# Designed miniproteins, single chains, continued (2): the designs that were tried, part 1

All scores and structures are predictions.

Each design is a single chain, and the fold is of that chain. pLDDT is the mean over its residues in the fold that is shown.

## One batch from the design tools (miniprotein)

Design m4001
Fold by ESMFold2-Fast:
Structure m4001 (fold): chain A 68 residues (1-68)
Amino acid sequence: DLAAALRAVGLEMAKQMEAGKPTEEVVRDAKARLEALGIRVETVPGDPVASLHAIGEQLALELARAEA
């Protein structure tokens, strides 16, 4: 279930942020998880906050596609 896997990525990101992990580590982990699902993610070099936003947008788009 791709939708469930995508939701699990979002939940893991939230869990890591609550645990106080640096934004760069959250971005790196989320990107790796999405790429393992066959989803390519573009990040913004040197901008972890913009990268986190881009990952969130990609996750939302892929979730919408998986539910269509």
Scores: mean pLDDT 82

Design m4002
Fold by ESMFold2-Fast:
Structure m4002 (fold): chain A 100 residues (1-100)
Amino acid sequence: MTHEELVEQTKKVLESLLKELSKVLSDEQLAKVKEIVDNALEFLENAPNLSREELEKKRKEIIEKFTEFRSSLTDPEAQMLVDLMEMEIKSVFDDIIKLN
């Protein structure tokens, strides 16, 4: 899989999860998680231009943002969907780090 194909597949997975989250989250909560997702995708697109150390640092920062957001949620379904997002982001970062 090329870097471009990997990012495109990740976008589709995250968009699907955001659609499910839109059914259980408020507009304010949905906007917050969308910002985290948009920042993660922008970073993944730029990943070939970054060092391994920069990739690992940004992966940690993004995961911490998902953890903080999850902690603000009381709905178990919303928490599960955010956990699936976090796992997808972790997986794709690990794949990109291995390619570099």
Scores: mean pLDDT 83

Design m4003
Fold by ESMFold2-Fast:
Structure m4003 (fold): chain A 70 residues (1-70)
Amino acid sequence: SPKEELKEKVKEAIREEVELRKKGVPQEELEEIAAERFKEIVEEAKKLGISVEEQTEILKEAAEEVEKEL
């Protein structure tokens, strides 16, 4: 499912940020990486025909699922 594929991509981006933060990457660099990943996710969502409302739901679900893994 396109929605499930996007959610997995969001979860991967969140996990990457958590790992980089643990490795001591500066906050400024983390913010730049996060902005780039967010842009990629939004572009992918548009290609998959996922609405802004569904994108918001997927982002929330992905964040909650990753938080439960920590």
Scores: mean pLDDT 81

Design m4004
Fold by ESMFold2-Fast:
Structure m4004 (fold): chain A 72 residues (1-72)
Amino acid sequence: SAAREREIARLRRALEKNEEWLEQKRKQIDELKAKNDNSPEAIRKMEQLKISIRGLETGIELLRERLARLEG
């Protein structure tokens, strides 16, 4: 149906965007590790990035599961 096709397209776009954000945040973690900065600010930023990465990974998994159900 047209509704299913629209939902599939929406989920695919959401997947692409979340995968882009995941890649960007992973690069930010790598940059922070390379700086070897042990300031409280750097530690907090790294912790927040790790939380964001876990959230994105979970979101991507859920989007993939939904997409698989719609595509058969």
Scores: mean pLDDT 87

Design m4005
Fold by ESMFold2-Fast:
Structure m4005 (fold): chain A 58 residues (1-58)
Amino acid sequence: SVAEVEEEYQKRLAELRKWTTEQVAAARSEAELNEVSAEAGKRLAELRAEYEKQLAAV
């Protein structure tokens, strides 16, 4: 179950990295890059919190 939680977390991290790469490539200004960075940071924090919660439940 721990291995399954770790696998899901790594999968979601890979999806976030792909999303961030695509958004960075699409950004046309420093303001847009800053917004992408802020959103990526928020999503990463949410993923970490969910991962910690899932680990505590197994």
Scores: mean pLDDT 86

Design m4006
Fold by ESMFold2-Fast:
Structure m4006 (fold): chain A 82 residues (1-82)
Amino acid sequence: EAEKARAEAEEYRAKAAEAYAAGDEEAALRYAAEAAVYEAKYIEAKYGKEAAKEYAEKGAKVAEEEGAEEAAKKLRETAEEL
């Protein structure tokens, strides 16, 4: 269900932007991590599990390098479930 996954990703990106504008950086990072998980689900629905797993694994590495440990963990878990 690609459309639903994309809609959820967009909703979480909007929540992340709102939290960031309000000065709640922790909430913004958590919402951004959820958005990335739903992006992976969107990619799975459109391009298959292999593409989604690659996206999630690359995203997890980038998140780890940037110090976003919660985002990295969620993306790794998503890749393992694909």
Scores: mean pLDDT 79

Design m4007
Fold by ESMFold2-Fast:
Structure m4007 (fold): chain A 70 residues (1-70)
Amino acid sequence: SLEEKIELYKKSHENAEKGLADLEADRAQRKAAGIVLTPREEAILWTAENLLKAARDFSKYEIEKLEKEK
């Protein structure tokens, strides 16, 4: 049960890190292609980035907390 919870949060953390890397790669590719984002599109990407950072940080916190309960 405890190990299962830790593994679930580890997957969540990996997914969040991958999401952030994919978002950064997409932004770099669009910039290299000379694509100018609208303020609305930039706001959407900023929101997505912040949600992914929150998911990354929360999963890391939960992993550390659960690891200490062993």
Scores: mean pLDDT 84

Design m4008
Fold by ESMFold2-Fast:
Structure m4008 (fold): chain A 77 residues (1-77)
Amino acid sequence: SELDRLLTEYYRRVAELRARHEEALAAGDEDAARATLEELARLTEEALRRLRALDAPPEVIAGVEAELAAVRAELAA
């Protein structure tokens, strides 16, 4: 389904960005680490817009909203 395809692609990209963020932290590159979190926040916001447009299950939307809140908290630190 379109929902399954969206979620599969979203979580694949989240994994890629989280790996990139960990590499930036290991390198001591704070600017690259922040840029990766900003990209992750934008990806998650786009995914939420698309999930809401598809009338995704409330638990799926809540899970992605929690992920967005966590990324925003990391950016605020």
Scores: mean pLDDT 90

Design m4009
Fold by ESMFold2-Fast:
Structure m4009 (fold): chain A 76 residues (1-76)
Amino acid sequence: SIEEYLAELQKLEAEYQERMDELHKNKASDEEKKKLRLEYLKKALEVVEKAVEETGDPLFKDARDHLKAEIAALEA
């Protein structure tokens, strides 16, 4: 259960990094990069919220709070 959520988060991070590298290569705008980061953070939050619901692990609760704060800051 915990291992499955960590694997899903690792997969999301890898996909985000690959897409971000492509945006850098294509000289994408800061707005496009910010949009991609927000999409990634929201997907990661969905996985983490499900992990909190199923496991109750404090590690995922901390991750949830951090992700929510970063999303709020980026959305300003």
Scores: mean pLDDT 86

Design m4010
Fold by ESMFold2-Fast:
Structure m4010 (fold): chain A 66 residues (1-66)
Amino acid sequence: MKEELLEGARRAVEAARAATTRAEALTVKHQSEQLVKEARELGDEEAEKLGEEAVRAATEKIQELG
């Protein structure tokens, strides 16, 4: 479970940076917000931190593409 969340968060960061449309970036932001919530509930501080980074990267991409 923790390994899956951590890997999911890493992929979310990559997906946020690779997003080419605002819709893709919005989807990544939403998924990353859910990952952060799950990581907090499980006490996975590393996954939470990476999930928060994915949210920030997606937000920056939305602003860049908007």
Scores: mean pLDDT 81

Design m4011
Fold by ESMFold2-Fast:
Structure m4011 (fold): chain A 80 residues (1-80)
Amino acid sequence: HMEEARKIVQEALERLLAGEDVDMNEIIERLKKAGLQPEIDALRAETGSEGEAIGRLLARVMGEDSPEAFARRLQEMLAA
């Protein structure tokens, strides 16, 4: 599951770098379809927020220390 999640997030980042529009909801749906729904649900139950749970999952998948670090990376890529 985590390797497939990393592939999904990596492809989304590559699309952003190529100048394509990427919707975060599309990334989330792809993660759910890749079988990550139980992991998202478990993290949501632990954090009390689906958004925070997904942020933690994305950070973990990309090897970032936090959801904030991952969000900063996305913002820097969009600004470049």
Scores: mean pLDDT 69

Design m4012
Fold by ESMFold2-Fast:
Structure m4012 (fold): chain A 81 residues (1-81)
Amino acid sequence: SMMEELKKKYEELRKEYLELDTELGVEQIKLAVLELVIQKDPNPSQELIDEYQQTQKRVEELQKKLDELKKELDEIEKQLE
């Protein structure tokens, strides 16, 4: 039925949300560590600066994906009521 397919989609998106939320947490910790290392270094390497910028972009992309997934989950929840 359409309702069973919708429930399955919700469960799959919820699992994806939890996995990405965990990944975001890891990347946020990495970003904080990189920021601290750079702030304590009087002459940070270009490689370190590049890793910081790449990690910052990853955090922003993960936040965007989580926001989009949350909107989809909220819409499905409304259809299941």
Scores: mean pLDDT 89

Design m4013
Fold by ESMFold2-Fast:
Structure m4013 (fold): chain A 77 residues (1-77)
Amino acid sequence: SDAEDAARSAAAVRLNELRGRPTTVRSREELDAFEASLDEEDRKKLELLVEGGLTLLHTPDSEEAVRRAEELVREAE
């Protein structure tokens, strides 16, 4: 879905920020190459960031959703 694609793109950028890597993912090919380059641990962390992003997209005004998304980002560090 468009929401999941947006969340995955944002999650890839965020994971690179947490790792101190270049944050730009400019194309679908770069996103696919990035995801394929991740080890098992970083792939799990990417999925946590995707979950957090989707939670915020569906419930942006919820303080509980914001806190849950922040917890998932901390788990991804």
Scores: mean pLDDT 71

Design m4014
Fold by ESMFold2-Fast:
Structure m4014 (fold): chain A 85 residues (1-85)
Amino acid sequence: GSREQQLERLFLDFVRRYAGLDLSTPEGLEQAKELAVKTADELKKLAPEKSDELDSIKQSILNAKTQEELEREIGLLLQLALDLI
């Protein structure tokens, strides 16, 4: 498929998997971080021109200490993905 179709598929796969996580638990928070980091790495393969921005978001995701901080950084990741479609 086109880059745009691959980006849309990656975005939808992330949203479906993310919706299944319980962010009120420490285990759910760590799973959400792992999912977001993996998604950022896949986005870098599809959009290498965004590598620096994605690396910045990835570090912010890894450094997030609360659910609120993590949700904010994931929101930025999703916005970047949507802007590429």
Scores: mean pLDDT 87

Design m4015
Fold by ESMFold2-Fast:
Structure m4015 (fold): chain A 78 residues (1-78)
Amino acid sequence: VEERAKIIEYYIDGYVEAGVLEKGLSDEDLLKIAEKTEGFSEEEIEELVREAARLALERGSRVLKMEDFEEALKKVKE
């Protein structure tokens, strides 16, 4: 769980460093996302973060929030 949360944070930091988004997530939010993504591969986590980033931008926001991950989880799970 904790290691998965760090992978999620790693991909989020990629968008933050690129100046695309700011991180609006607590450590508790990252752990919650990690728990909901049990069994996800690293590629699936990357897809989840990408979808959440896309949803944040579609909202007209530059801040990535827990709401974006909740919506992304609904879309990524086939």
Scores: mean pLDDT 77

Design m4016
Fold by ESMFold2-Fast:
Structure m4016 (fold): chain A 58 residues (1-58)
Amino acid sequence: SIEEELREYAARYLEHQGKLEEAEKIRNSKLEEVKEYLKKHDPALYVMLEGMEKYLKE
């Protein structure tokens, strides 16, 4: 699903930064929770995720 794809993208991005615990939390969270987390802690990734979601919904 689109939600699963977006969560996995965000989790892998965080893993690439060495944030393994945060990535694991993201995989177990709803997309809305993931978006709220990223708005506060990684705004650049939030913007990327929003763009990706828009693209996948077209």
Scores: mean pLDDT 82

Design m4017
Fold by ESMFold2-Fast:
Structure m4017 (fold): chain A 58 residues (1-58)
Amino acid sequence: MKLTPRQLAGAIAAAESGDPAAIAAVAADLRKHGGSPVPPTPAASAEDVIAAARAAAE
């Protein structure tokens, strides 16, 4: 599935903030819309969130 520009922007903004709670929230939203197969827990690091968004964009 493809990420919307809104979802991608959200993932980047969360990574830029460096707030683990914001990163976890964006990861959970991506899992909800991404539709599989995602890690069993939300991504803990900014790099994981960015990698997931980039993979879905490409």
Scores: mean pLDDT 61

Design m4018
Fold by ESMFold2-Fast:
Structure m4018 (fold): chain A 80 residues (1-80)
Amino acid sequence: MEKDLSEIPLLSEEDKEILKGITVEDVRKNPEILHKIAPKLNLDPEKLRDLFAAILTGSKTFLGREISKEVYEAVKHLFP
């Protein structure tokens, strides 16, 4: 049983519905999914950037920048 992105506790109920059925694996195989959903999400741009970076890389850092601990902790349990 693979957890989808709707299980991220940082998300509003509306954002969870948008991300329902999309897994970390799906995003890593097709990053274009993030570009399609980004305008629909009600997250602050900084949190959205950190969230996408954590999902894509599985890392605590992206482009020399530290990903928010809150965002990383919320997403890491979804990593394969």
Scores: mean pLDDT 76

Design m4019
Fold by ESMFold2-Fast:
Structure m4019 (fold): chain A 57 residues (1-57)
Amino acid sequence: PLERLIEALEAGDDEAAEREIVRIVIEKGSAVGQELAAAYRRSKEEAIALARRELAR
């Protein structure tokens, strides 16, 4: 799910990015999903950076 979110954000596919954030909320819990959603509202670059950090954990 994190890899697909990064791909969607880099492609500028907002609908796909939103779907992957929902999947992350379901799979990894609401805290991670809410952090990603908040980052996405600020900028896609912040969302990509946060998703990469979560993927590395």
Scores: mean pLDDT 77

Design m4020
Fold by ESMFold2-Fast:
Structure m4020 (fold): chain A 93 residues (1-93)
Amino acid sequence: SEALDKAVEEFGKKLTKAAEKYQEIIENTTAEEVKNLPDELKEAIARSWGVGGAVAGRSPEEVKELMRKNGIFDDKQIEIAGETARELLEKAK
């Protein structure tokens, strides 16, 4: 429905803004502070990047490349984000 499509679009825009604001907070922390985050929080951050990327129409590989370019994420976080985006795109088919 048009109402559902609009709600999904509005939610996607809110997720993008939340991810951008969260990224700004992370960019204003030290590398040591980011490295010392609990694994559960690091994984949640990675999943949020995967969700945000998929909602924004990015492929899993595009999400992984953006995370690599950012330089603050480890390989495990990059893989979690890519897999999260892949799973969401597969479910949307």
Scores: mean pLDDT 74

Design m4021
Fold by ESMFold2-Fast:
Structure m4021 (fold): chain A 79 residues (1-79)
Amino acid sequence: IEEIKKKALEAIEKGDLEEVDKQLKKLISAAVNGDLEKSLEAIKEIAKHAEELGNKKAAEMARSAGRLAETLAQSRAAH
């Protein structure tokens, strides 16, 4: 989780939205597979960092990933 977060933060600073998307998808996968709380916290930090840097696209990608991770993890937990 922490290593994934670090790579996402570095990608935002470089403007590499493809790498941001890749790391966010890894956090969604981790959330669905049992690390929901840690993954959501990492996604929140990524969104905050993107907003602070003025990267509105990365911030929106992170917020969307957080909503998706929560929805999918809740759906899996219900089964």
Scores: mean pLDDT 78

Design m4022
Fold by ESMFold2-Fast:
Structure m4022 (fold): chain A 81 residues (1-81)
Amino acid sequence: SVDDIVAEHKAKIKAQLDAEDAALALALLDRFRETYEANGGDVEAAYREIAAEIDRIPDPALRTLLLTLLHETREQLLKAQ
């Protein structure tokens, strides 16, 4: 389920990132889920919106990491449909 995928990725984020980066990643994941639910389940539209927000992050390493996590979440949601 979407809730199971989100819970798994939240656990991964908390295990892999420091507290400040984890807080940002968790907020972006929650906003991705909210956008996905609000748009009627359009994973690609939600992905593009949150990816555009991540692209504004100045740190290239953090940006790449967050985009990778977002991409993994997108792939799992598409496979679950």
Scores: mean pLDDT 79

Design m4023
Fold by ESMFold2-Fast:
Structure m4023 (fold): chain A 108 residues (1-108)
Amino acid sequence: SAAEVLARLTDELLDLYEEILEESEKLGIPPEEVIERLLKEGRLSEEEAELLLEFLRLPELLQHLALSALGALRAGTATREQVEEWLRELGKTAPDKAAVEAVLEALR
């Protein structure tokens, strides 16, 4: 499930994912190609590469919510309680409640 993919993202993988998106934009290639290059260079394990590719297959709204929520928690800029409250408020007005619910489930 989406929640299982999100729950497996480590701090290091989340930071690396942001670097992958920046490199993708800089080189003008898809993020999937950046992941393949890092795997070939030995900078990612096969398990890490597979997990990041599964994350890229999730809806864009879910990816953005996960990066905001998990990134803030891991950077220490927000508490778990603050992030959960923010997600619940978003869930009241968000067009895709399933994406919000997946991120909340991953935080449990």
Scores: mean pLDDT 76

Design m4024
Fold by ESMFold2-Fast:
Structure m4024 (fold): chain A 77 residues (1-77)
Amino acid sequence: MLSKELQAVVLKVRAISLISELWVLIRSGTISEADLRRAEEEFRRLMGRMRRYLSQDEVNRISEEFNRAIEEAREAL
């Protein structure tokens, strides 16, 4: 059983990795509507878990970063 602190770190790394992957696709000009949909679905699942282990401020910050990537992705489509 992982500690609450370790679970928080794992979830943060997962969310940051997803955001970074999205930015790579945006910058390479290869982002698709399917990639956008998959990223939104994955992030929705992560949000449910993050709310259990992270502070509301941390969840809000990560959500803001993800939303910025999504806005840029939509402009690139």
Scores: mean pLDDT 84

Design m4025
Fold by ESMFold2-Fast:
Order: C-alpha cells, then structure tokens, then sequence
Structure m4025 (fold): chain A 100 residues (1-100)
C-alpha cells in the first residue's frame, strides 16, 4: 500500500540521518542533518494526511516524530541524544509497519 511505502521511506530517512549523525563533527552539522530530516519527514506527513487509506495511528505517530525532531533542533540536542532519539523513532515506525 502507499502507507507501507511511505513508512518504509520514513524508516530509510531515519537510518540515513543516523549514519550522517555518527559522522557529524560539530553541533552545526548535527542541526543541519536534523533540519534536512525534518523537511523530508514533513513531506511524508503531508502525503500520509492526503491519503484516505492511511491509518490515524500512523499519521499521529509520524506527526509526533516530526514535532520531536523540530524540538530537538530548537534545543540543540547533542549528536548522541539525536542518534538515540532517531533509533527509538525507527523502532516505533518498524512496529507500525508490522501491523499494516
């Protein structure tokens, strides 16, 4: 389904961001990686919201993740905190993907 494809795309974006964060050498680079992730996840959220077949739980979870990534940028979270946060989000999206 389109919802499955969008969740897989979101998981891939989180995995790519985690790998980039592991290589980040400055707070500015951490913030840049998180901003890039935020914009891409917002696009996925808009596509989920426009899909009448998308489960409400999926939309709500992605919306929460988008909000928490934005908060992480605003709070200048450390590289280690960002990685831990994104790994937790990946596990949650993988759990949702198993249900649909």
Amino acid sequence: SETEELLEEAIELLEEAIEKLKEAKSQDEVNRILRELYEKLKEILERLRSNPEAPREVIATVELIVGLVKEAIEKNVSKEQAIDMLEAFREELERLLEKI
Scores: mean pLDDT 91

Design m4026
Fold by ESMFold2-Fast:
Structure m4026 (fold): chain A 97 residues (1-97)
Amino acid sequence: SSLFDEGMKALRAGRFREAARHFAKFLEENRSSTSKEFYIAAYMLALLAGYDELGSKLFMRLIMMGVPYEEIMQIQRAIVPDPALREYWPLLDELFA
């Protein structure tokens, strides 16, 4: 997905608010997905939004799906949570609650 790719590009550039917008739109357009890409985008958005409880649940899901531990830890280390991104918690709750 171009939205996922743009989100990853923004994340690598340290543009966390832009990354969050792209990941949120990707999740909305792919609501019924069970892909690794979907859960990676959800995990990144949860970390960006400081949703620690959901982030922990998504971390376990990614491990169960066979995503390498070190790949997940690279994502975690790259992200600095922004309280302004809590606006995305309702979307994450709709998808995963």
Scores: mean pLDDT 87

Design m4027
Fold by ESMFold2-Fast:
Structure m4027 (fold): chain A 99 residues (1-99)
Amino acid sequence: SEEVAALRKASQILIEELQKEISKIKDEELKKKAEELLKQIEEASQQVIAAFEAYLKNPTSENEQAYRDALLQLQQLIDELHKVIEEAKKKEKEEEELK
């Protein structure tokens, strides 16, 4: 469906943008943590797409709940990754101020 294709495209754009932000991280431990979170986000986004396809084919309350749960898990992982990226930016700014 057009909706599934749109969701796949949005997911690809999100992953590419997150990968670009992660590539800017200079701290090795934070970069590794961000890369591990990105892998989980990629897996979670595939689960969201699968749950959405299941919901579109059979719009039951169970399939709707599965889709909502998948979206919540994806959002939580994205929020955690954003916190790691912000921590990395803060450390970089503090290092610049010490020069």
Scores: mean pLDDT 87

Design m4028
Fold by ESMFold2-Fast:
Structure m4028 (fold): chain A 64 residues (1-64)
Amino acid sequence: SAAQRALAAALLALGDALIAAGKELLDTATTKEELLEGIGLILDGIGLRLEAGLLLGDLSLAAT
C-alpha cells in the first residue's frame, strides 16, 4: 500500500540517520560510554532498515 511504502521510506531515512550519527560518535568517542552509545545507534539504525525491508518484502534493504 502507499502507506506501507511511505512508512518504509521514513524508517530507511531514520535508520540511515542513526547509523551516520553512531559512526560520527564512534569517530569522536573518548570514553566507553560514548563508544557504547555509538554502537547502540548503529544497531538501532540497522533494525529500522530491517523493519523497512520486512514491510516491503525485501530483506536486502537491511544490508545496504
Scores: mean pLDDT 83

Design m4029
Fold by ESMFold2-Fast:
Structure m4029 (fold): chain A 51 residues (1-51)
Amino acid sequence: DRVVRALDLARNTDLSLREIAYRVGFPSQATLTREFTRTTGHPLSEFREGL
């Protein structure tokens, strides 16, 4: 469920991908983005607004 929690944080907060990884228990942003892409088929960055 860490991937689902990461998606929720990305959609509802301005947290960086690194901070999201830390909050949901992944050891790094790279691990988070890899596991998220494997699980959902999409990169987590697509669900994060950024300028």
Scores: mean pLDDT 75

Design m4030
Fold by ESMFold2-Fast:
Structure m4030 (fold): chain A 92 residues (1-92)
Amino acid sequence: SLAALQERYTAEALELLEALLAADPSVSEAQREAMLARMREEMAKGLGYAILLYEQARAAVEGKPEEEAERAIELLKDLDPEAAKEAEELLK
């Protein structure tokens, strides 16, 4: 289901963000908690948000270009064209 995909992308994005924050000694515990909470809130808005934020977090960890976000949108077009449209608007 699309809800299960949203939960999966959310969980994976949070793991990636936690890894990024753990690698940055300038980030306080309070800042880490705030950033994780913010990501959860944004991803809860919908599958398009969850996929886009996951791809951005993955690109940051792996040093890959933002073009990975377009691949997520193309996948989403096959699953839910309305969610794909939402994700495309997030990139503008």
Scores: mean pLDDT 72

Design m4031
Fold by ESMFold2-Fast:
Structure m4031 (fold): chain A 120 residues (1-120)
Amino acid sequence: LEEEIKELEKKIKELAEQLANTEDLEEQVKILSEIRDLIGKLIELYKKLGADEKTIETYEKLKKAIQETLETIGELLPNDEEIRKKIIKLLQELGELLYKGDYEGALKVLEEIIELLKKT
């Protein structure tokens, strides 16, 4: 169980590094979708481990924010090149924050992406 958690955290970190270094929006969406799915598995394992409610809540908030971001990108695919470039850069920043384990920073960037897309 603890070994499985470590393996999932390692995979999330590897995908986060890929996200930080990817300049293609379609590939970024694919990577972020995989990160979302792994966070879902991580939540299940932490619940089985009897982890603190705050830890579980943090990951659940992160998973929900990622899902909302992915749905918003899918619905409001940016036709404007400048907005598309800004989204790509924000997703790269998200990758860096997830790699560092800065989940509060990650949540803020996800909110910025959603806000930018909805205003446009």
Scores: mean pLDDT 85

Design m4032
Fold by ESMFold2-Fast:
Structure m4032 (fold): chain A 73 residues (1-73)
Amino acid sequence: GGGYDIRRAQREAAALKDPEEAARLYGETMRRLGRSLGASEEDVDALADTSYQTTLDLMNKRLEKEKEKKEKE
């Protein structure tokens, strides 16, 4: 199901050290989810792009926060 695809991609992305690679993986999973929901190709592309940007931003922010915490400890 689509929910499993999202969760799986999120966990796999979290395991990656490179935010760009994580974002790509998550975007690809969202593309598959969009198609499984019967979305148009345009909507699928928009969903994948949004997921890519969101994942990249979250990964970079999380890495930044982890680094900050590490420096203070």
Scores: mean pLDDT 73

Design m4033
Fold by ESMFold2-Fast:
Structure m4033 (fold): chain A 85 residues (1-85)
Amino acid sequence: PSRETLRRQASLIIGQAEVLLQRARDLGNEEAVRLAEQAIRLAREALDLLDNGGSVETAQRLVEQAQRLLDEARATLRQHAREQA
């Protein structure tokens, strides 16, 4: 993907992960908090690489890892919600 596409994806992940992080904290779900924090960290690293002319390949891997962590955080919170229902 292009640098611009990766920047857009990383920014989206950060925004979504910040919302999930707040929900995870409100629910006291430590696993979801950890996963959301890791997703934000990796996505920010990807943005920093892209902004500083770093490797697109490395940024892509970081974005893919951040997306997986975000998806795992969502799954963890959905599991938590089902257990409360």
Scores: mean pLDDT 85

Design m4034
Fold by ESMFold2-Fast:
Structure m4034 (fold): chain A 74 residues (1-74)
Amino acid sequence: LKEGTYVGEEQKPGSLYPIKVTVKVTGDKANITITTYLPGGRVVKENVTVPLSKLDDYLSTLTPYERKALEKAL
């Protein structure tokens, strides 16, 4: 995976509330921000930095929609 910023978005069928993923690759590391939008204008953000060698392990910890958004980013 080349250095750079990758973005992906997933939305549950019929939902108005997306999950957005930003992956910033620098060297051998990926900084991943997952932004989940919720009813009432509430936003939940998760941020983590993982080695690229552990990216697949990290994917296995995500919900199906978070994983889908991240896969769309990559």
Scores: mean pLDDT 78

Design m4035
Fold by ESMFold2-Fast:
Structure m4035 (fold): chain A 79 residues (1-79)
Amino acid sequence: TEEVIRETAEAMKKSGMSPEEAERLARELVNEAIEETMAANPLPDGSSPEEWRRAIDDAALKNKEKIIKKGTELGKKLV
């Protein structure tokens, strides 16, 4: 999860966004993608914290390219 946030923030910084805004928005974009993916693919009742952590990380990784693209587009708009 943190790796995807970092790469998204870097893409946004390259588009001219400030480091503070890039990091904040990157975290928001990653969390949004995770929430959408988890809502579409809910874990079974009684899932462990370990299973939740893995599912969250998997959701971030699966959406990595989409998140980076969206972040880059937002960075270009907000320059």
Scores: mean pLDDT 77

Design m4036
Fold by ESMFold2-Fast:
Structure m4036 (fold): chain A 90 residues (1-90)
Amino acid sequence: SMAERLKRELEERLKELLDELQLAPPEEMNEMARRLAEAIIEAAKRLSREQLKEILRSLGFPEETVEKLVDAAEAEDIEEIMRLLGFELL
C-alpha cells in the first residue's frame, strides 16, 4: 500500500541519517544530529505515533527513548531530540 511504502521510505531515510551521525567526526556531529532531528519531526507529521515508534524501535532505540523521541517530535522540540540522540550514541 502507499502507506506501507511511505513508512519504508521514511525508515530507510532515518536509518541513513542515523548511520551518518554515528560515523560523523566531532566537528560534524551537531549538524548531522540536527538533520536527523528534523527528519524525525517530519516523519511524525506524516506517520501515526505507533508507526513512528515502530521505526525508532527498528533503528535500535530502547523503548523509553522511543517514547521521549516521539513526544519531542510531536512538540517539534529539535533541541530535545538532539539531546536524546547524543545520550543514546555516547
Scores: mean pLDDT 85

